# Designed miniproteins, single chains, part 10

Each design is a single chain, and the fold is of that chain. pLDDT is the mean over its residues in the fold that is shown.

## One batch from the design tools (miniprotein)

Design m322
Fold by ESMFold2-Fast:
Structure m322 (fold): chain A 91 residues (1-91)
Amino acid sequence: MARGEAVLERLEEIARKEAKELGIPEEEVRRDLEEARRALEADPERLLAQLEVQLLLAEAEEAKKEGREELAEELLERAKRLQEEARARAA
């Protein structure tokens, strides 16, 4: 639970920054995060890996915007590895 909440907090920070740049209302970001929290509370193990992948992808996009290309590439590789591990376990 605590780890999932930390991931959601980081996703919220990134989503709020992107929403400001794109003119998306903060309330829409808050609603999406509330739904993610409810789903995580219902089945934390199922969603934790998915949320971690989403966080890595969001952080990679932010790093690209800031000109940190090497960091963005590392984050994308980490996300890909987590997705492959989840797929291998499901297959």
Scores: mean pLDDT 73

Design m323
Fold by ESMFold2-Fast:
Structure m323 (fold): chain A 97 residues (1-97)
Amino acid sequence: MIDYSNPEKLLKLLREAVQGLKEAVERGDREAAINYAKSIIDLAKKLLELGQHLDEVAELMEEAANILRTGFPDDPEAQKLADELEKLAKEAREKAS
């Protein structure tokens, strides 16, 4: 079970999930990429709730969204997840201000 109260551990898991997404896209593994994107969204939402590392969360969400948009441009689920990642990035930037 993930300890959602530890922002440093959540940020580490977020960085690892973004790297996993990048590797899944590079090998054309759609199911792995979608699963990583969902994990990234869940981790980002928890970091937003905690109010920690918001600038880095925004940057990682923007990176993940771009990876999905360019990796699976014709996949409606991937594009929807990329839209949600971009929305979370904007929320993180607003809270950091």
Scores: mean pLDDT 85

Design m324
Fold by ESMFold2-Fast:
Structure m324 (fold): chain A 88 residues (1-88)
Amino acid sequence: VEELVRRLRELLAQARRRAEAGDNDGAIALLQQAIPLFVELAEARGYSVEQVIALALRVIGAILDAELTGDALAAVDRLEEMLRELEA
């Protein structure tokens, strides 16, 4: 669990740096890589299949919103919030 959290934190930190540099496409690509890690972390936390699917859809939705709006920083903030929920 700690290893998955550390990998997600590093991935989200990289995505934030890309977005802050104006590389929204690069940030979104990194956020897409976070999807399977969120699934693995939720499963490791004992989430039901339904809860895992719901979380995955929330993550995907945030990424799609970033693609539509060009606001990758908002997506990073949202995924960081979701990660904090999973760590609690």
Scores: mean pLDDT 84

Design m325
Fold by ESMFold2-Fast:
Structure m325 (fold): chain A 70 residues (1-70)
Amino acid sequence: MEEEIEEMVKLLYEVNGKEPKSEEELEKLKERVRQIQREIDESLQRMKEAIDFIESSSREELEEHRKELE
């Protein structure tokens, strides 16, 4: 977990083209990343549900719509 957060922080700085100047800055960023990670975990579950719903719903809708067009 901590290693994963550290990797995410490095990736963010790499994409931004900046390096943290101080340990305090790094600590603040780690704290923010932890909060985002929690939101991401919840969001991933919601996305999986949405994808499953879309797959199920769109297949059914497409079949019905195709029959109507026929």
Scores: mean pLDDT 69

Design m326
Fold by ESMFold2-Fast:
Structure m326 (fold): chain A 104 residues (1-104)
Amino acid sequence: EEIERAAEAYRAGRPAESEDPVAQLLFTLVAHRAYEAYLRDGPEAAEKAFEEGLKEAIQTYERIKKSTPDEQARILREKLREAGYTDEEVEAILKQLGIEPPPP
């Protein structure tokens, strides 16, 4: 899966890139969570946060792949808000990913 490929590249010292922008975003959130854990509790905490976050990201990505566009937008809004993004930043990111709310 795309997130697993990004994680493998990261561990191999290569750029963690995915052709799926949603997978790339979810991996970026995992890396950010691990970095915050590193600053707070050191490298062992960072490794644990990365492993747990990666597992959650894989589950979230599988859920998004099976969801309607409306549900995909809802899942991503929830995850971005959990990561500390503002409502304005969340909507800008979703627009960049091509995920728009359905017309009324």
Scores: mean pLDDT 71

Design m327
Fold by ESMFold2-Fast:
Structure m327 (fold): chain A 57 residues (1-57)
Amino acid sequence: SKSSRIKAIIDKNKQDAQALLTKALEYSKQGNDLKALILKTMANGSLAFAQMLEKRL
């Protein structure tokens, strides 16, 4: 169903956000704050998209 497909997209975006946050932490530990910020911003975008879709279920 459409709801099942939306749920899969939500879960994928949450997983992608977690991976990006993990990578951001690695760059932060290396002192690369700019790359860390970019990855955090990307992660926040994926999470916001997931939250928007979740409100529609």
Scores: mean pLDDT 87

Design m328
Fold by ESMFold2-Fast:
Structure m328 (fold): chain A 79 residues (1-79)
Amino acid sequence: SVEEKAKRILALLASRGVELDETVAKAAEMVASKLPEDADDEEIELAAESLERAYRENPEGSAEELAKRAIEIYEKEME
């Protein structure tokens, strides 16, 4: 489910030192909604790494800005 994927992304972000606030939680939900239903562990890890990069590039970004950038990074890596 989108909720379970978002939880896994957030757990990975926390383990990588990203502070989990409402903005990051919303961004993770948006990113999770763009992942395949059958996304494997490697795809979820790439999504978390992509969101971490987006956050570190723009720590004051909105959830929408962070999710958009994370999806751009993720899609480029999946090409």
Scores: mean pLDDT 83

Design m329
Fold by ESMFold2-Fast:
Structure m329 (fold): chain A 93 residues (1-93)
Amino acid sequence: MAEFSTPESLLEAADEFYEALLAGDLEGALEVLRALIEEHDLEYARGVVKLVLERYGDEFSEEVRKLLEEATKAKTWEELEELVRKAIELLKK
């Protein structure tokens, strides 16, 4: 819908998630997403991953971008966690 503003808290969460990905900090990345699910829902956590791709996608390899794109479509926490884990393993290379 028109006039949807990204909340400042969503931008901060996206930046924290991105920094954890770059650091190879799987537990830190997952903690950011878990907190978002606990305070909001899975859709909000997926929104953070989508925002990271929109802002920083060009800084990732094609394989990492593909995993994060799949994470934006994750229907469960378990699926989201697995995709984030795989993305971080690729970022360590």
Scores: mean pLDDT 80

Design m330
Fold by ESMFold2-Fast:
Structure m330 (fold): chain A 59 residues (1-59)
Amino acid sequence: LSEEEIKKAEEASKKYGVPKKKLLEWIQFMRELTELTKGRPASELEIENAIQSAILLSK
């Protein structure tokens, strides 16, 4: 995980009360899934959408 991804997960965890570990695991999953299915790195928007989805599903 990049420092930017870790920072976004930390900010989202603090703002929405979702565990940071869960958000980091979800970001990692989305990165791997995007690379496997699309053959490219996950975009910043795809990572942000993944975080938002995890928050909605966790609340």
Scores: mean pLDDT 76

Design m331
Fold by ESMFold2-Fast:
Structure m331 (fold): chain A 87 residues (1-87)
Amino acid sequence: MSEEEIVELENKILSAVREEHTALVRAAFAAMQAAGNATRLSPEQAAALLARYTEILRRGAAALGVPEDELAAVLAHLRARFERVIA
């Protein structure tokens, strides 16, 4: 999958989750981005955020019937972003 296809699929999956989960993921991701620019997240915070985001994406993917290979690509892309912040 291309980067554009991965981003589009991630956005589609997030749109399938309940608004509460989507808002939570968005807020957590915004916090991660802000922390990544100024200071790194603690390993504990980063691990908790990654686990929560991963669970929400899996729930949304299941609701949409997303193939495992496509979900794996989205999760790999997400993990790479988190590893950059945590190092």
Scores: mean pLDDT 70

Design m332
Fold by ESMFold2-Fast:
Structure m332 (fold): chain A 90 residues (1-90)
Amino acid sequence: SREERIEKGIKEWEKAMKENPEISEEEREETIKLLRELAELELELYEKYSEATPENVKKVLEELKKKLGEEEIKKRLEFLDEIAEKIRAH
């Protein structure tokens, strides 16, 4: 399911962050929190847009921007990208 895939992804991020000495406990906790919050919003929206078409993905992103604002989504994605880069560089 989508929920199972999300939980697996979050656990893989958590493991990679725990193994990386450049990622603090605080950064790990914040990353997991943001991933869960985004996942919960996505799951709620994908219940409305059950078929994973490009059009429905666009609608999910537009609804996320409405709920959190474009600036907040951008900040969260930039933070997640920074953490992902630290994981890749290790």
Scores: mean pLDDT 71

Design m333
Fold by ESMFold2-Fast:
Structure m333 (fold): chain A 96 residues (1-96)
Amino acid sequence: SALEEEMKAKGKELTEKMRALAEELVRTEDEEKRKKLLEELLELLREQIELQVELALAKGREEEAERIREEGEKELEKLRKEPEAVIEEIRRLLAG
């Protein structure tokens, strides 16, 4: 459907923005800039999770939508509580 295609396109844009932000985050040594980039990454991640939930619901996949919400909440919490661990994980993914 047209709605599903639009949502997929938006998801791709969000993924590209998150990747660019993550690359900047792993390169920065400034604590204030790092904090700002982390806040921006959290906001984009929230938007991506919400979009994936909406897409699953649009397809009638209620159980999948609930799983995406639960997994997304865990990822957001991990980034909030252990940002250094998440930055290291991102660094590893970008290197491989």
Scores: mean pLDDT 79

Design m334
Fold by ESMFold2-Fast:
Structure m334 (fold): chain A 95 residues (1-95)
Amino acid sequence: KPTQEELDAEVEIALAEIRAAVASIDVKRNPTPENYKALAEAYDELARVYEKAGKFDLAAQSYRNAAIWYEKAGDTEKAQEAREKAERMEELSKA
C-alpha cells in the first residue's frame, strides 16, 4: 500500500529519468559541451532524487554518470564533486 509520499517520490524519479533520457538524446543529436553539461546536470538531479528516496545504489550510479559528462563538458570541479557524492552514496548503500 503506497503512501502519497511514496507515490510523489515515484513521480519525481520518473520525471528525472525522462529528463536524463531527453538530455542523452540531445547529446546523440548534437555532441557539444553545452549538451554534455545538460546531460551531467540531468544525471546529478536524478541522483539527488534517488538519494532523497533512499535508493543509494542508484544514486551512486547516477552521480558517476554525472561525473563522466561533467568531465566531458570541461567542468572538472563538478565532476570531482559528483565522484565524491557517488562514493558517499556507495558507502550508504552498504549500511
Scores: mean pLDDT 89

Design m335
Fold by ESMFold2-Fast:
Structure m335 (fold): chain A 80 residues (1-80)
Amino acid sequence: SSSLLKEIEEAIEKARKEGKVSGSELVRLLMRALSEAAPQHILRLIGMLLRAMGLDIEEGYVPGEEAIEILEEAKAILKS
């Protein structure tokens, strides 16, 4: 769980620096969050995963600002 939080924080920092996040990396982090979350948060995480899959993916990347919003929400769920 702490390792996943660190990876999410690193992905957020990278997104702020580069303005984009790998779509596969975003999905990977959300799938790991889904596997580690308490049952009451599963539907919210599924909603975030569906949102991530709906983002405009250009050359395998998603816009950093949208990715950061999703990752910050996942981080908040994992800390609750």
Scores: mean pLDDT 79

Design m336
Fold by ESMFold2-Fast:
Structure m336 (fold): chain A 76 residues (1-76)
Amino acid sequence: MSPEEAGRLLRRRIAEGDSFVAKALSEISEAVAAGDLERAREIMEKAAEKLRKQGRTETAEALRVVGEAMIDAARG
């Protein structure tokens, strides 16, 4: 899944009222902005695992793709 495709999927889920995805992205963004890349990865992996356990595998993959892109951009 491309970062652009993943971003579109997550935005669609949020527009449909997915507060879990919205909160996970917000928390990842805050950790990245604070320079805490370990915390950002932990939030991402825990949220993706919870989505996978709910059978939401495509949304979990999209969250990982977007989260990894944010972490990688912050590393420089």
Scores: mean pLDDT 86

Design m337
Fold by ESMFold2-Fast:
Structure m337 (fold): chain A 82 residues (1-82)
Amino acid sequence: SSSLKEKLDKEVEELAKKKNISPKMFEDIMNADTISQVVGLIIRLIGDLIDAEKAGASPEKIEQIQNAIDIAMWKLNKLSEL
């Protein structure tokens, strides 16, 4: 329902305020509204993390991807318990 989406969106916003993530990662998490979409996002973010580590990306970039995975996994758990 729209009210459930509004509650989840507010909780994602609150988590994003506590953890450093890029605006694009935040947008991707907000737009992932189904279990399938969130799982797809998590798989993509894990791939991005592996690629970033292989490329020797900055610790900040690695932390942002890890934080995005954490928030996406939290959202997946909430959707799976409905």
Scores: mean pLDDT 87

Design m338
Fold by ESMFold2-Fast:
Structure m338 (fold): chain A 65 residues (1-65)
Amino acid sequence: GVELSDEPVELSEKDIEELVKFYAETVGYKNEEEIKKMREKVKEEVKKMTSDEIQKLLKWLEEQK
């Protein structure tokens, strides 16, 4: 069955920005249009993630710093 999370873990705008920055640096994006596209893609993917996946992503992001 599908269950609702008691505590939905959401990426803040700051967390999304850090992810976009990491991806932009990794793939070599050089203009704001590509970065903006990536931000929208990240937001859409995050909407589909579970709380566990978001928590793992946040932990991974901190480790990349």
Scores: mean pLDDT 69

Design m339
Fold by ESMFold2-Fast:
Structure m339 (fold): chain A 63 residues (1-63)
Amino acid sequence: SAAEQAALEAQGRRAAASARATLEAQGKPDLGEAVAAALIAGHRAGDPERAQREAVRVYLEGS
């Protein structure tokens, strides 16, 4: 539904904003953008658990 899709997009945006802020504070804004992109893409696809796993993978590869 449109409401469920909007909720997933909102959840992805909140997760992305948190990741950006955290990694920016650590001096890694480019990594923050990469992690944020993974979170947005995964939530948009309707798989929040996969979004989190991919974000962690991107973080570990860039750390």
Scores: mean pLDDT 84

Design m340
Fold by ESMFold2-Fast:
Structure m340 (fold): chain A 85 residues (1-85)
Amino acid sequence: SKEMEFLMLELQTKLLIQMQKLGVAPADIREISLRINRMIAESKGKTKQEMLEMFRDLAEEISARYPQVAEVMEQAVKELEEKLS
């Protein structure tokens, strides 16, 4: 739905700003942004639960590759879970 798309875009914007504040390289922020955008596109027509699971999986992948953002990704998952409940 448009509401879920808006929530994901808002969450993405906050997340990328937090990563920039943590000193993540611009090239890495770009890669993470592309992965999030792809997940948002693939979430169209999915349920709230399916979208949350997709985001959790993506957060785990990003945290494994960029350990410095693990806490920020965990917080983003919690924020999305609260907004979807």
Scores: mean pLDDT 82

Design m341
Fold by ESMFold2-Fast:
Parts: structure tokens; sequence; C-alpha cells
Structure m341 (fold): chain A 57 residues (1-57)
């Protein structure tokens, strides 16, 4: 799974441990905070999944 920098992610809406955001170069994305403190990011447009550190969800 590819890692991305938190600076590439813009959070649009936040709900609990999930968020709707925008991923630079990939459009709208669903964000889910994991138990490890990392955030899973899935592009709605491409279906690609990334892992991010330092994202506040």
Amino acid sequence: MEEIDASKITILEKSGNAALGELEGHGKALLLRTASGKTLVKSAETGKTFLASGVEV
C-alpha cells in the first residue's frame, strides 16, 4: 500500500473515525482512522488505497 503525505489530503467533512476528503491528483476520497493511528485513504474516482500519517480524523 502506497504511503502519502498528510499535506496531499484536504479534509472536507469529519464524522467520528471517518472523513470525506480530497486527495491531490486523485479527487474525492474516503478516510478511515485505523487502530495503529494511521489513516486509510481510498480514492472514490480510481479506487486506489493509500496510507497516511499525521492526518487528524
Scores: mean pLDDT 77

Design m342
Fold by ESMFold2-Fast:
Structure m342 (fold): chain A 101 residues (1-101)
Amino acid sequence: SALEEFKERAEDLTFFMQEVVFVSGRPPELEKLLAEIVTTLQKILKAIEAGDAERANVLLEEFERLAQKFIEAVPSPKLAERLRAQTEALIRAGRAAIREA
């Protein structure tokens, strides 16, 4: 299902973001953004499961904003490019999951 794909992509992205934080020397700004991203993704999932498409869309826009800030703070251009691709895929999966809810 689109919801299952969203869950799997969210777990993959947050795991990769944790690795990026670690290899970047654990910058406080990246740790803070990652915590906010994880919380926002959990709220999106809850909104989708509740059938609240309006709330889910607002939260998905907030996720995109936070993810962009995270990507911009990453020192490695190669890691930033991979994060951007995974973020875009997750946003597409999120939009699909919202439509099916």
Scores: mean pLDDT 90

Design m343
Fold by ESMFold2-Fast:
Structure m343 (fold): chain A 79 residues (1-79)
Amino acid sequence: MEPVTVTVEVTDADGRVHTLTVTATTPEEAYKKAKEQALAAGLSEEQAEMAGRAAGGAVQLTRQGFSPETASALANRLV
């Protein structure tokens, strides 16, 4: 399966939007990578969990035939 690149947006407590770019082959890989990136950026565990879920969801949607752009936009509505 081809790796796909998805974009996740997370808004922090200060109202700042963090854009995370994740390249992964599976939803589980995307979830772990996004969560690690969010924690490294200083986001809370709750925000890291939202980032992971959005990235995993976006990769799952690309596997179901959505474009990476559409999948990222849809998944970001969940965070």
Scores: mean pLDDT 78

Design m344
Fold by ESMFold2-Fast:
Structure m344 (fold): chain A 95 residues (1-95)
Amino acid sequence: EVERLLEEVRRASEELIAKYRAAGDLDAAEVVRQITELIEQGLRTGDEEHFLKALQLELDYRISVYKPPQEEVDRARALIPVIAREAAEAIRALK
């Protein structure tokens, strides 16, 4: 059920944000907060765009911090629209 997924996402996000804040990684904590907000909107609406934005924000953060190889970035960019669409379709099927 969507309500149970929202509860699980909120709990996991709060734990992860607290962990990053305790480690002094305020940038990571803020990124997790923004991603969580987008995922919660996607779970409530079934709107592909919210999942797309969440995945793009996560990739942008990985690029800025870890500087992954271009081939990995290109692969992620190609998969993001597919994953976002599949996630939105799955959520709409649960409603």
Scores: mean pLDDT 84

Design m345
Fold by ESMFold2-Fast:
Structure m345 (fold): chain A 87 residues (1-87)
Amino acid sequence: IQQLKIEIISLEFRLLALFVEHPVSDEVKSLFLQGLQAINNEDYDKAIEYFQKALDKLRAEGADQRIIDTIERLIAKIKELKAIQQS
């Protein structure tokens, strides 16, 4: 659990850096912030929903593949954390 939370935080920092290098739409930024708030509230279902919406929007906008890959990894780690907490 501790290691998984560290991995999630690392991916969050990586995404922030990528957003600075490759500016994304305000809609994507808003969805990302809502996803982060959901993680802080331990509402993993909402976090997955917001990040999935952000991912879908990024794909539609033709965003940098590194951003897409990083969000996909973030969603996967949140799903893993949710599964452990519900087991």
Scores: mean pLDDT 82

Design m346
Fold by ESMFold2-Fast:
Structure m346 (fold): chain A 81 residues (1-81)
Amino acid sequence: SEIEKRIKEIESIKNIPAQIDALLNDDEVMKSLSELDFLSIANFLKQLGMYDQAIRLVEKALEYFPDSEKLKKLLEELKNI
């Protein structure tokens, strides 16, 4: 439901580092994410100042989408912050 989605979003912000570490170690979940999903999550982490997690996520994304110019550009941007 709409209300359950909003509650999960609020809970996510408190546990983001643990959730991202779990996602990064779950190859099945990572393999299921699209290029746009990786970009959206990485940009969200960047907005939260979680640069190390964002870098790790984008590096993992590039294993699945090695020719993604958008992911490569985002990684360069994150490493130069």
Scores: mean pLDDT 75

Design m347
Fold by ESMFold2-Fast:
Structure m347 (fold): chain A 70 residues (1-70)
Amino acid sequence: SAATAARIARLERELAALDAQIAEIQRRLKEMQARGAPQRKLAVLQTTLAIYQAARDFTRELIERLRQQS
């Protein structure tokens, strides 16, 4: 339906935003590792990365379920 297509389009935009945030966190993590940042600081950023990756995976699953219902 048109309503389902609109919902999928909105979720695809949210997914793109999550992918951009993940890429930025990965870039920062790589830079911090290269500079020899303390493990405690790396662990905080790695935890943040894991949270965003979980949100991305959930959003992808939701999009797939909506497509299957169409």
Scores: mean pLDDT 89

Design m348
Fold by ESMFold2-Fast:
Structure m348 (fold): chain A 118 residues (1-118)
Amino acid sequence: AALEAARKGGEAAYEAGQGDSEKGEEGAREAARAGGPEAEPSAERAIEEARKGDGGGASASSGGAAADAAKGASKEDPEEGLRAEMAGGVSAVAGASGKVSGDPEGGGKAARKAGEGG
């Protein structure tokens, strides 16, 4: 459950980074459903930034939603939760790095891989 939440957030970051705001928005909503209330603020921010045409911001915020989703979902399996929190954290850093460096596509791709690899 927690690893799935991290993967969904990472996928949202990837789609947003490619300029696909509609898929980024959908992925952010899925991360929020998996992570529950703890993921909702980051997912809402990702959706807002995508709608404004800020793909880099949307990618970074979607990575953040991956971390929040992992945190929310970790209560049922502490061992999976630890791995998911690490994957979500790396995903968030990758998305933020892409925004700062002007490479939102690369940042989003790294965020997706981090979410899958945790």
Scores: mean pLDDT 68

Design m349
Fold by ESMFold2-Fast:
Structure m349 (fold): chain A 61 residues (1-61)
Amino acid sequence: SPLERLRQHIADLERVRAEMEKALEEAKKNGDEEKVTEYQRGLAGVDRGLAQARAEIAALE
């Protein structure tokens, strides 16, 4: 169902977000400014994706 696919997509995005936050902290620890910037942009993208998916699921309920 569309709701089931959206719920799975949200779960996948939440997992990716947690992994990116961990990677961001490692990059900060290593002083890798390029990776810090990259992961910050990645997290912003994931957060937008989560907001869109949650809005879509709310519209279908």
Scores: mean pLDDT 87

Design m350
Fold by ESMFold2-Fast:
Structure m350 (fold): chain A 87 residues (1-87)
Amino acid sequence: SAAKLAEILAQIEALGAAHLARYAPAAAEAAATSSAEEQRAFLEAALAEAAEELRRAGLDALAEALEAARAGDLDRAQALVDAFLAA
């Protein structure tokens, strides 16, 4: 759902933002929308760049979560965020 995508993107942004300033605007904009599904297409390229930056920072689980969210696999994206928080 659009709301679930926005929640997941907000979680990833919050966890990654301290290390990746360039990531934060794309994630925050996606999270702020009431139509995350429409925002997905617009932000897809920016989120792909953000995933690369997360991997460079050593946050591979968050990068995979972001890639899963972009692909529309919200269950996998949430599971990856939850696993990161449990580690």
Scores: mean pLDDT 67

Design m351
Fold by ESMFold2-Fast:
Structure m351 (fold): chain A 86 residues (1-86)
Amino acid sequence: MSAREIAEAAAEQLRRLTEALAREAEALGLHDLAAEIRRLGEEAVKRLEEAARRNDLEAALEAAAEAERALEPLIAELRAAKAAAA
């Protein structure tokens, strides 16, 4: 696969993941958390799409790693809220 194809696939997967997480947050009444997940996801997708346009694998890997770091605390908050709601 080309670097572009990898970056495009990562952007699409991240878009689906953040939308799924945001819907789970909304189902729990955590509307601010849902909005923040979508906001960070959109920024990360833009970075990956830029890396894809440049066919830059290193930029794509950096964007993916940054997205993971930014989303990790929000995913942890969502998991804690889901456990409390169960």
Scores: mean pLDDT 85

Design m352
Fold by ESMFold2-Fast:
Structure m352 (fold): chain A 56 residues (1-56)
Amino acid sequence: GAEEEAEKAAEGGAKAGAAGLSPEASRQLMYNQALEGGASEEEAKEAAERAYKAAL
């Protein structure tokens, strides 16, 4: 159900949160990861900003 879907998404998010990264570190990590994954610089910046906002 929706609870199980939320728990799967939370497990992925919890792994990033469990790393104890600051918002700024999460932003830089996501930016580099997105670029390495083949995202454009603009997409990487947007993903980095989303990660920063989520880590606040």
Scores: mean pLDDT 67

Design m353
Fold by ESMFold2-Fast:
Structure m353 (fold): chain A 89 residues (1-89)
Amino acid sequence: MKLEVVETKVYPDGTVEVSVKVFGAEETSIQAILENVETGAREFLGIKTVKDGEIATFTVENVEPGTYRFIFKSLQTGEKAETEVVVEP
Protein backbone atom coordinates (compact mmCIF):
# COMPACT_ATOMS: atom_id res chain seq x y z
CA MET A 1 0.00 0.00 0.00
CA LYS A 2 1.13 3.60 -0.75
CA LEU A 3 -0.16 7.11 -0.03
CA GLU A 4 0.78 9.91 -2.46
CA VAL A 5 0.12 13.64 -2.12
CA VAL A 6 -1.29 14.61 -5.53
CA GLU A 7 -2.35 18.24 -5.05
CA THR A 8 -1.83 21.17 -2.67
CA LYS A 9 -3.77 24.45 -2.94
CA VAL A 10 -3.23 27.55 -0.78
CA TYR A 11 -5.81 30.33 -1.11
CA PRO A 12 -5.30 34.04 -0.20
CA ASP A 13 -7.92 33.79 2.60
CA GLY A 14 -5.79 31.21 4.47
CA THR A 15 -7.72 28.18 3.17
CA VAL A 16 -5.46 25.19 2.44
CA GLU A 17 -6.55 22.04 0.57
CA VAL A 18 -4.35 18.92 0.31
CA SER A 19 -5.31 15.84 -1.69
CA VAL A 20 -3.87 12.36 -1.09
CA LYS A 21 -4.34 9.28 -3.31
CA VAL A 22 -4.34 5.65 -2.15
CA PHE A 23 -2.63 2.81 -4.03
CA GLY A 24 -2.65 -0.94 -3.32
CA ALA A 25 -5.43 -1.23 -0.70
CA GLU A 26 -9.10 -2.24 -1.16
CA GLU A 27 -10.12 0.31 1.50
CA THR A 28 -8.22 2.40 4.07
CA SER A 29 -8.89 5.10 6.67
CA ILE A 30 -6.55 8.08 6.27
CA GLN A 31 -5.84 10.29 9.30
CA ALA A 32 -4.70 13.86 8.59
CA ILE A 33 -2.69 16.06 10.96
CA LEU A 34 -1.48 19.63 10.39
CA GLU A 35 1.86 20.47 12.09
CA ASN A 36 3.33 23.96 12.48
CA VAL A 37 7.00 23.41 11.58
CA GLU A 38 8.33 26.27 13.76
CA THR A 39 6.35 25.51 16.96
CA GLY A 40 5.66 21.76 16.59
CA ALA A 41 1.97 22.40 17.37
CA ARG A 42 -0.33 19.77 15.84
CA GLU A 43 -4.00 19.95 14.81
CA PHE A 44 -6.09 16.85 14.03
CA LEU A 45 -7.95 17.45 10.74
CA GLY A 46 -9.98 14.26 10.57
CA ILE A 47 -10.20 10.75 9.16
CA LYS A 48 -11.49 9.83 5.68
CA THR A 49 -12.13 6.31 4.38
CA VAL A 50 -11.21 5.77 0.71
CA LYS A 51 -10.81 2.87 -1.73
CA ASP A 52 -7.87 1.98 -4.00
CA GLY A 53 -7.21 4.71 -6.57
CA GLU A 54 -9.47 7.23 -4.77
CA ILE A 55 -8.46 10.69 -3.58
CA ALA A 56 -9.13 12.10 -0.11
CA THR A 57 -9.12 15.93 0.13
CA PHE A 58 -8.60 17.66 3.48
CA THR A 59 -9.46 21.36 3.86
CA VAL A 60 -8.35 23.73 6.63
CA GLU A 61 -9.68 27.29 6.85
CA ASN A 62 -8.17 30.42 8.45
CA VAL A 63 -4.61 29.04 8.60
CA GLU A 64 -2.25 31.66 10.04
CA PRO A 65 0.89 32.61 8.05
CA GLY A 66 3.73 30.13 8.56
CA THR A 67 5.30 26.88 7.39
CA TYR A 68 3.17 23.76 7.90
CA ARG A 69 3.45 20.01 7.33
CA PHE A 70 0.45 17.88 6.42
CA ILE A 71 0.90 14.34 7.74
CA PHE A 72 -1.30 11.57 6.35
CA LYS A 73 -1.35 8.10 7.91
CA SER A 74 -3.21 4.88 7.07
CA LEU A 75 -4.78 3.57 10.28
CA GLN A 76 -4.69 -0.01 8.86
CA THR A 77 -1.02 -0.16 7.70
CA GLY A 78 0.74 2.83 9.29
CA GLU A 79 1.87 3.99 5.79
CA LYS A 80 2.56 7.76 5.81
CA ALA A 81 2.73 10.61 3.31
CA GLU A 82 3.78 14.18 4.12
CA THR A 83 3.87 17.50 2.32
CA GLU A 84 5.04 20.99 3.31
CA VAL A 85 2.98 24.11 2.63
CA VAL A 86 3.85 27.78 3.16
CA VAL A 87 1.04 30.21 4.02
CA GLU A 88 2.18 33.73 3.11
CA PRO A 89 1.32 36.78 5.26
Scores: mean pLDDT 83

Design m354
Fold by ESMFold2-Fast:
Structure m354 (fold): chain A 86 residues (1-86)
Amino acid sequence: SSSSEKSLKDLKERVKKINEESLKRSRELAEKDPSVKPIYEDTEEAARGSEELLKRSKGNPTSASAGAILASGAWVLAELAERKAK
């Protein structure tokens, strides 16, 4: 339905934004501190997995929710990268 499609679209846009912000933060930190590079690589893998699940969702709320969970993981990894760099 239009309502369900609207909610799913909003979720996908929010998840994309979280992935983009997490990747930017981790990348900038890894460029300054080589010890953060492994965390940045993990952030990339989490974001990539999230994007794949969003592409596969096609109206499946379980796949979209799993994508959101992976995006949350990417964000947590970016937070850990900030703490490790300090």
Scores: mean pLDDT 82

Design m355
Fold by ESMFold2-Fast:
Structure m355 (fold): chain A 55 residues (1-55)
Amino acid sequence: TVEDIVDEIVAAEGDDVAALMERAAEVASTLSREERRQFGRVLGPRFEALLARRR
């Protein structure tokens, strides 16, 4: 689902924030409006966790 999609994007592009955001935007544009909103909210905390693990 949306959470799995976010996890896969983070796993693939987690070391490159720009690439991660580009990929996320591309995926989000294929989702419904409701799913896109949810996608962004799931990605936010995941991104914060990723940054915390790197540093």
Scores: mean pLDDT 72

Design m356
Fold by ESMFold2-Fast:
Structure m356 (fold): chain A 80 residues (1-80)
Amino acid sequence: MEEKEKLIEEGVKLAKELVKKHNLPNPEEYIKVFEESMKKLVETNSIEHVKRTVENFKENPELAYKTMLLLVEEKKRKEK
């Protein structure tokens, strides 16, 4: 379970860096949503798939930032 925890931790670290870089309001909301998404990803996908996803986010922080924004927007839409 070390690998799953590491991938979630790496995702959370990236979210924290993106929040600081873009000076987002209510930073904890973005970080929490991204962490929840990472937890779901590690539970529903292979470790290889999740690792590739995290690597892609690290290589393309713009993609990671857009994904984080979309996750927060999606959560707000589900609340209606």
Scores: mean pLDDT 79

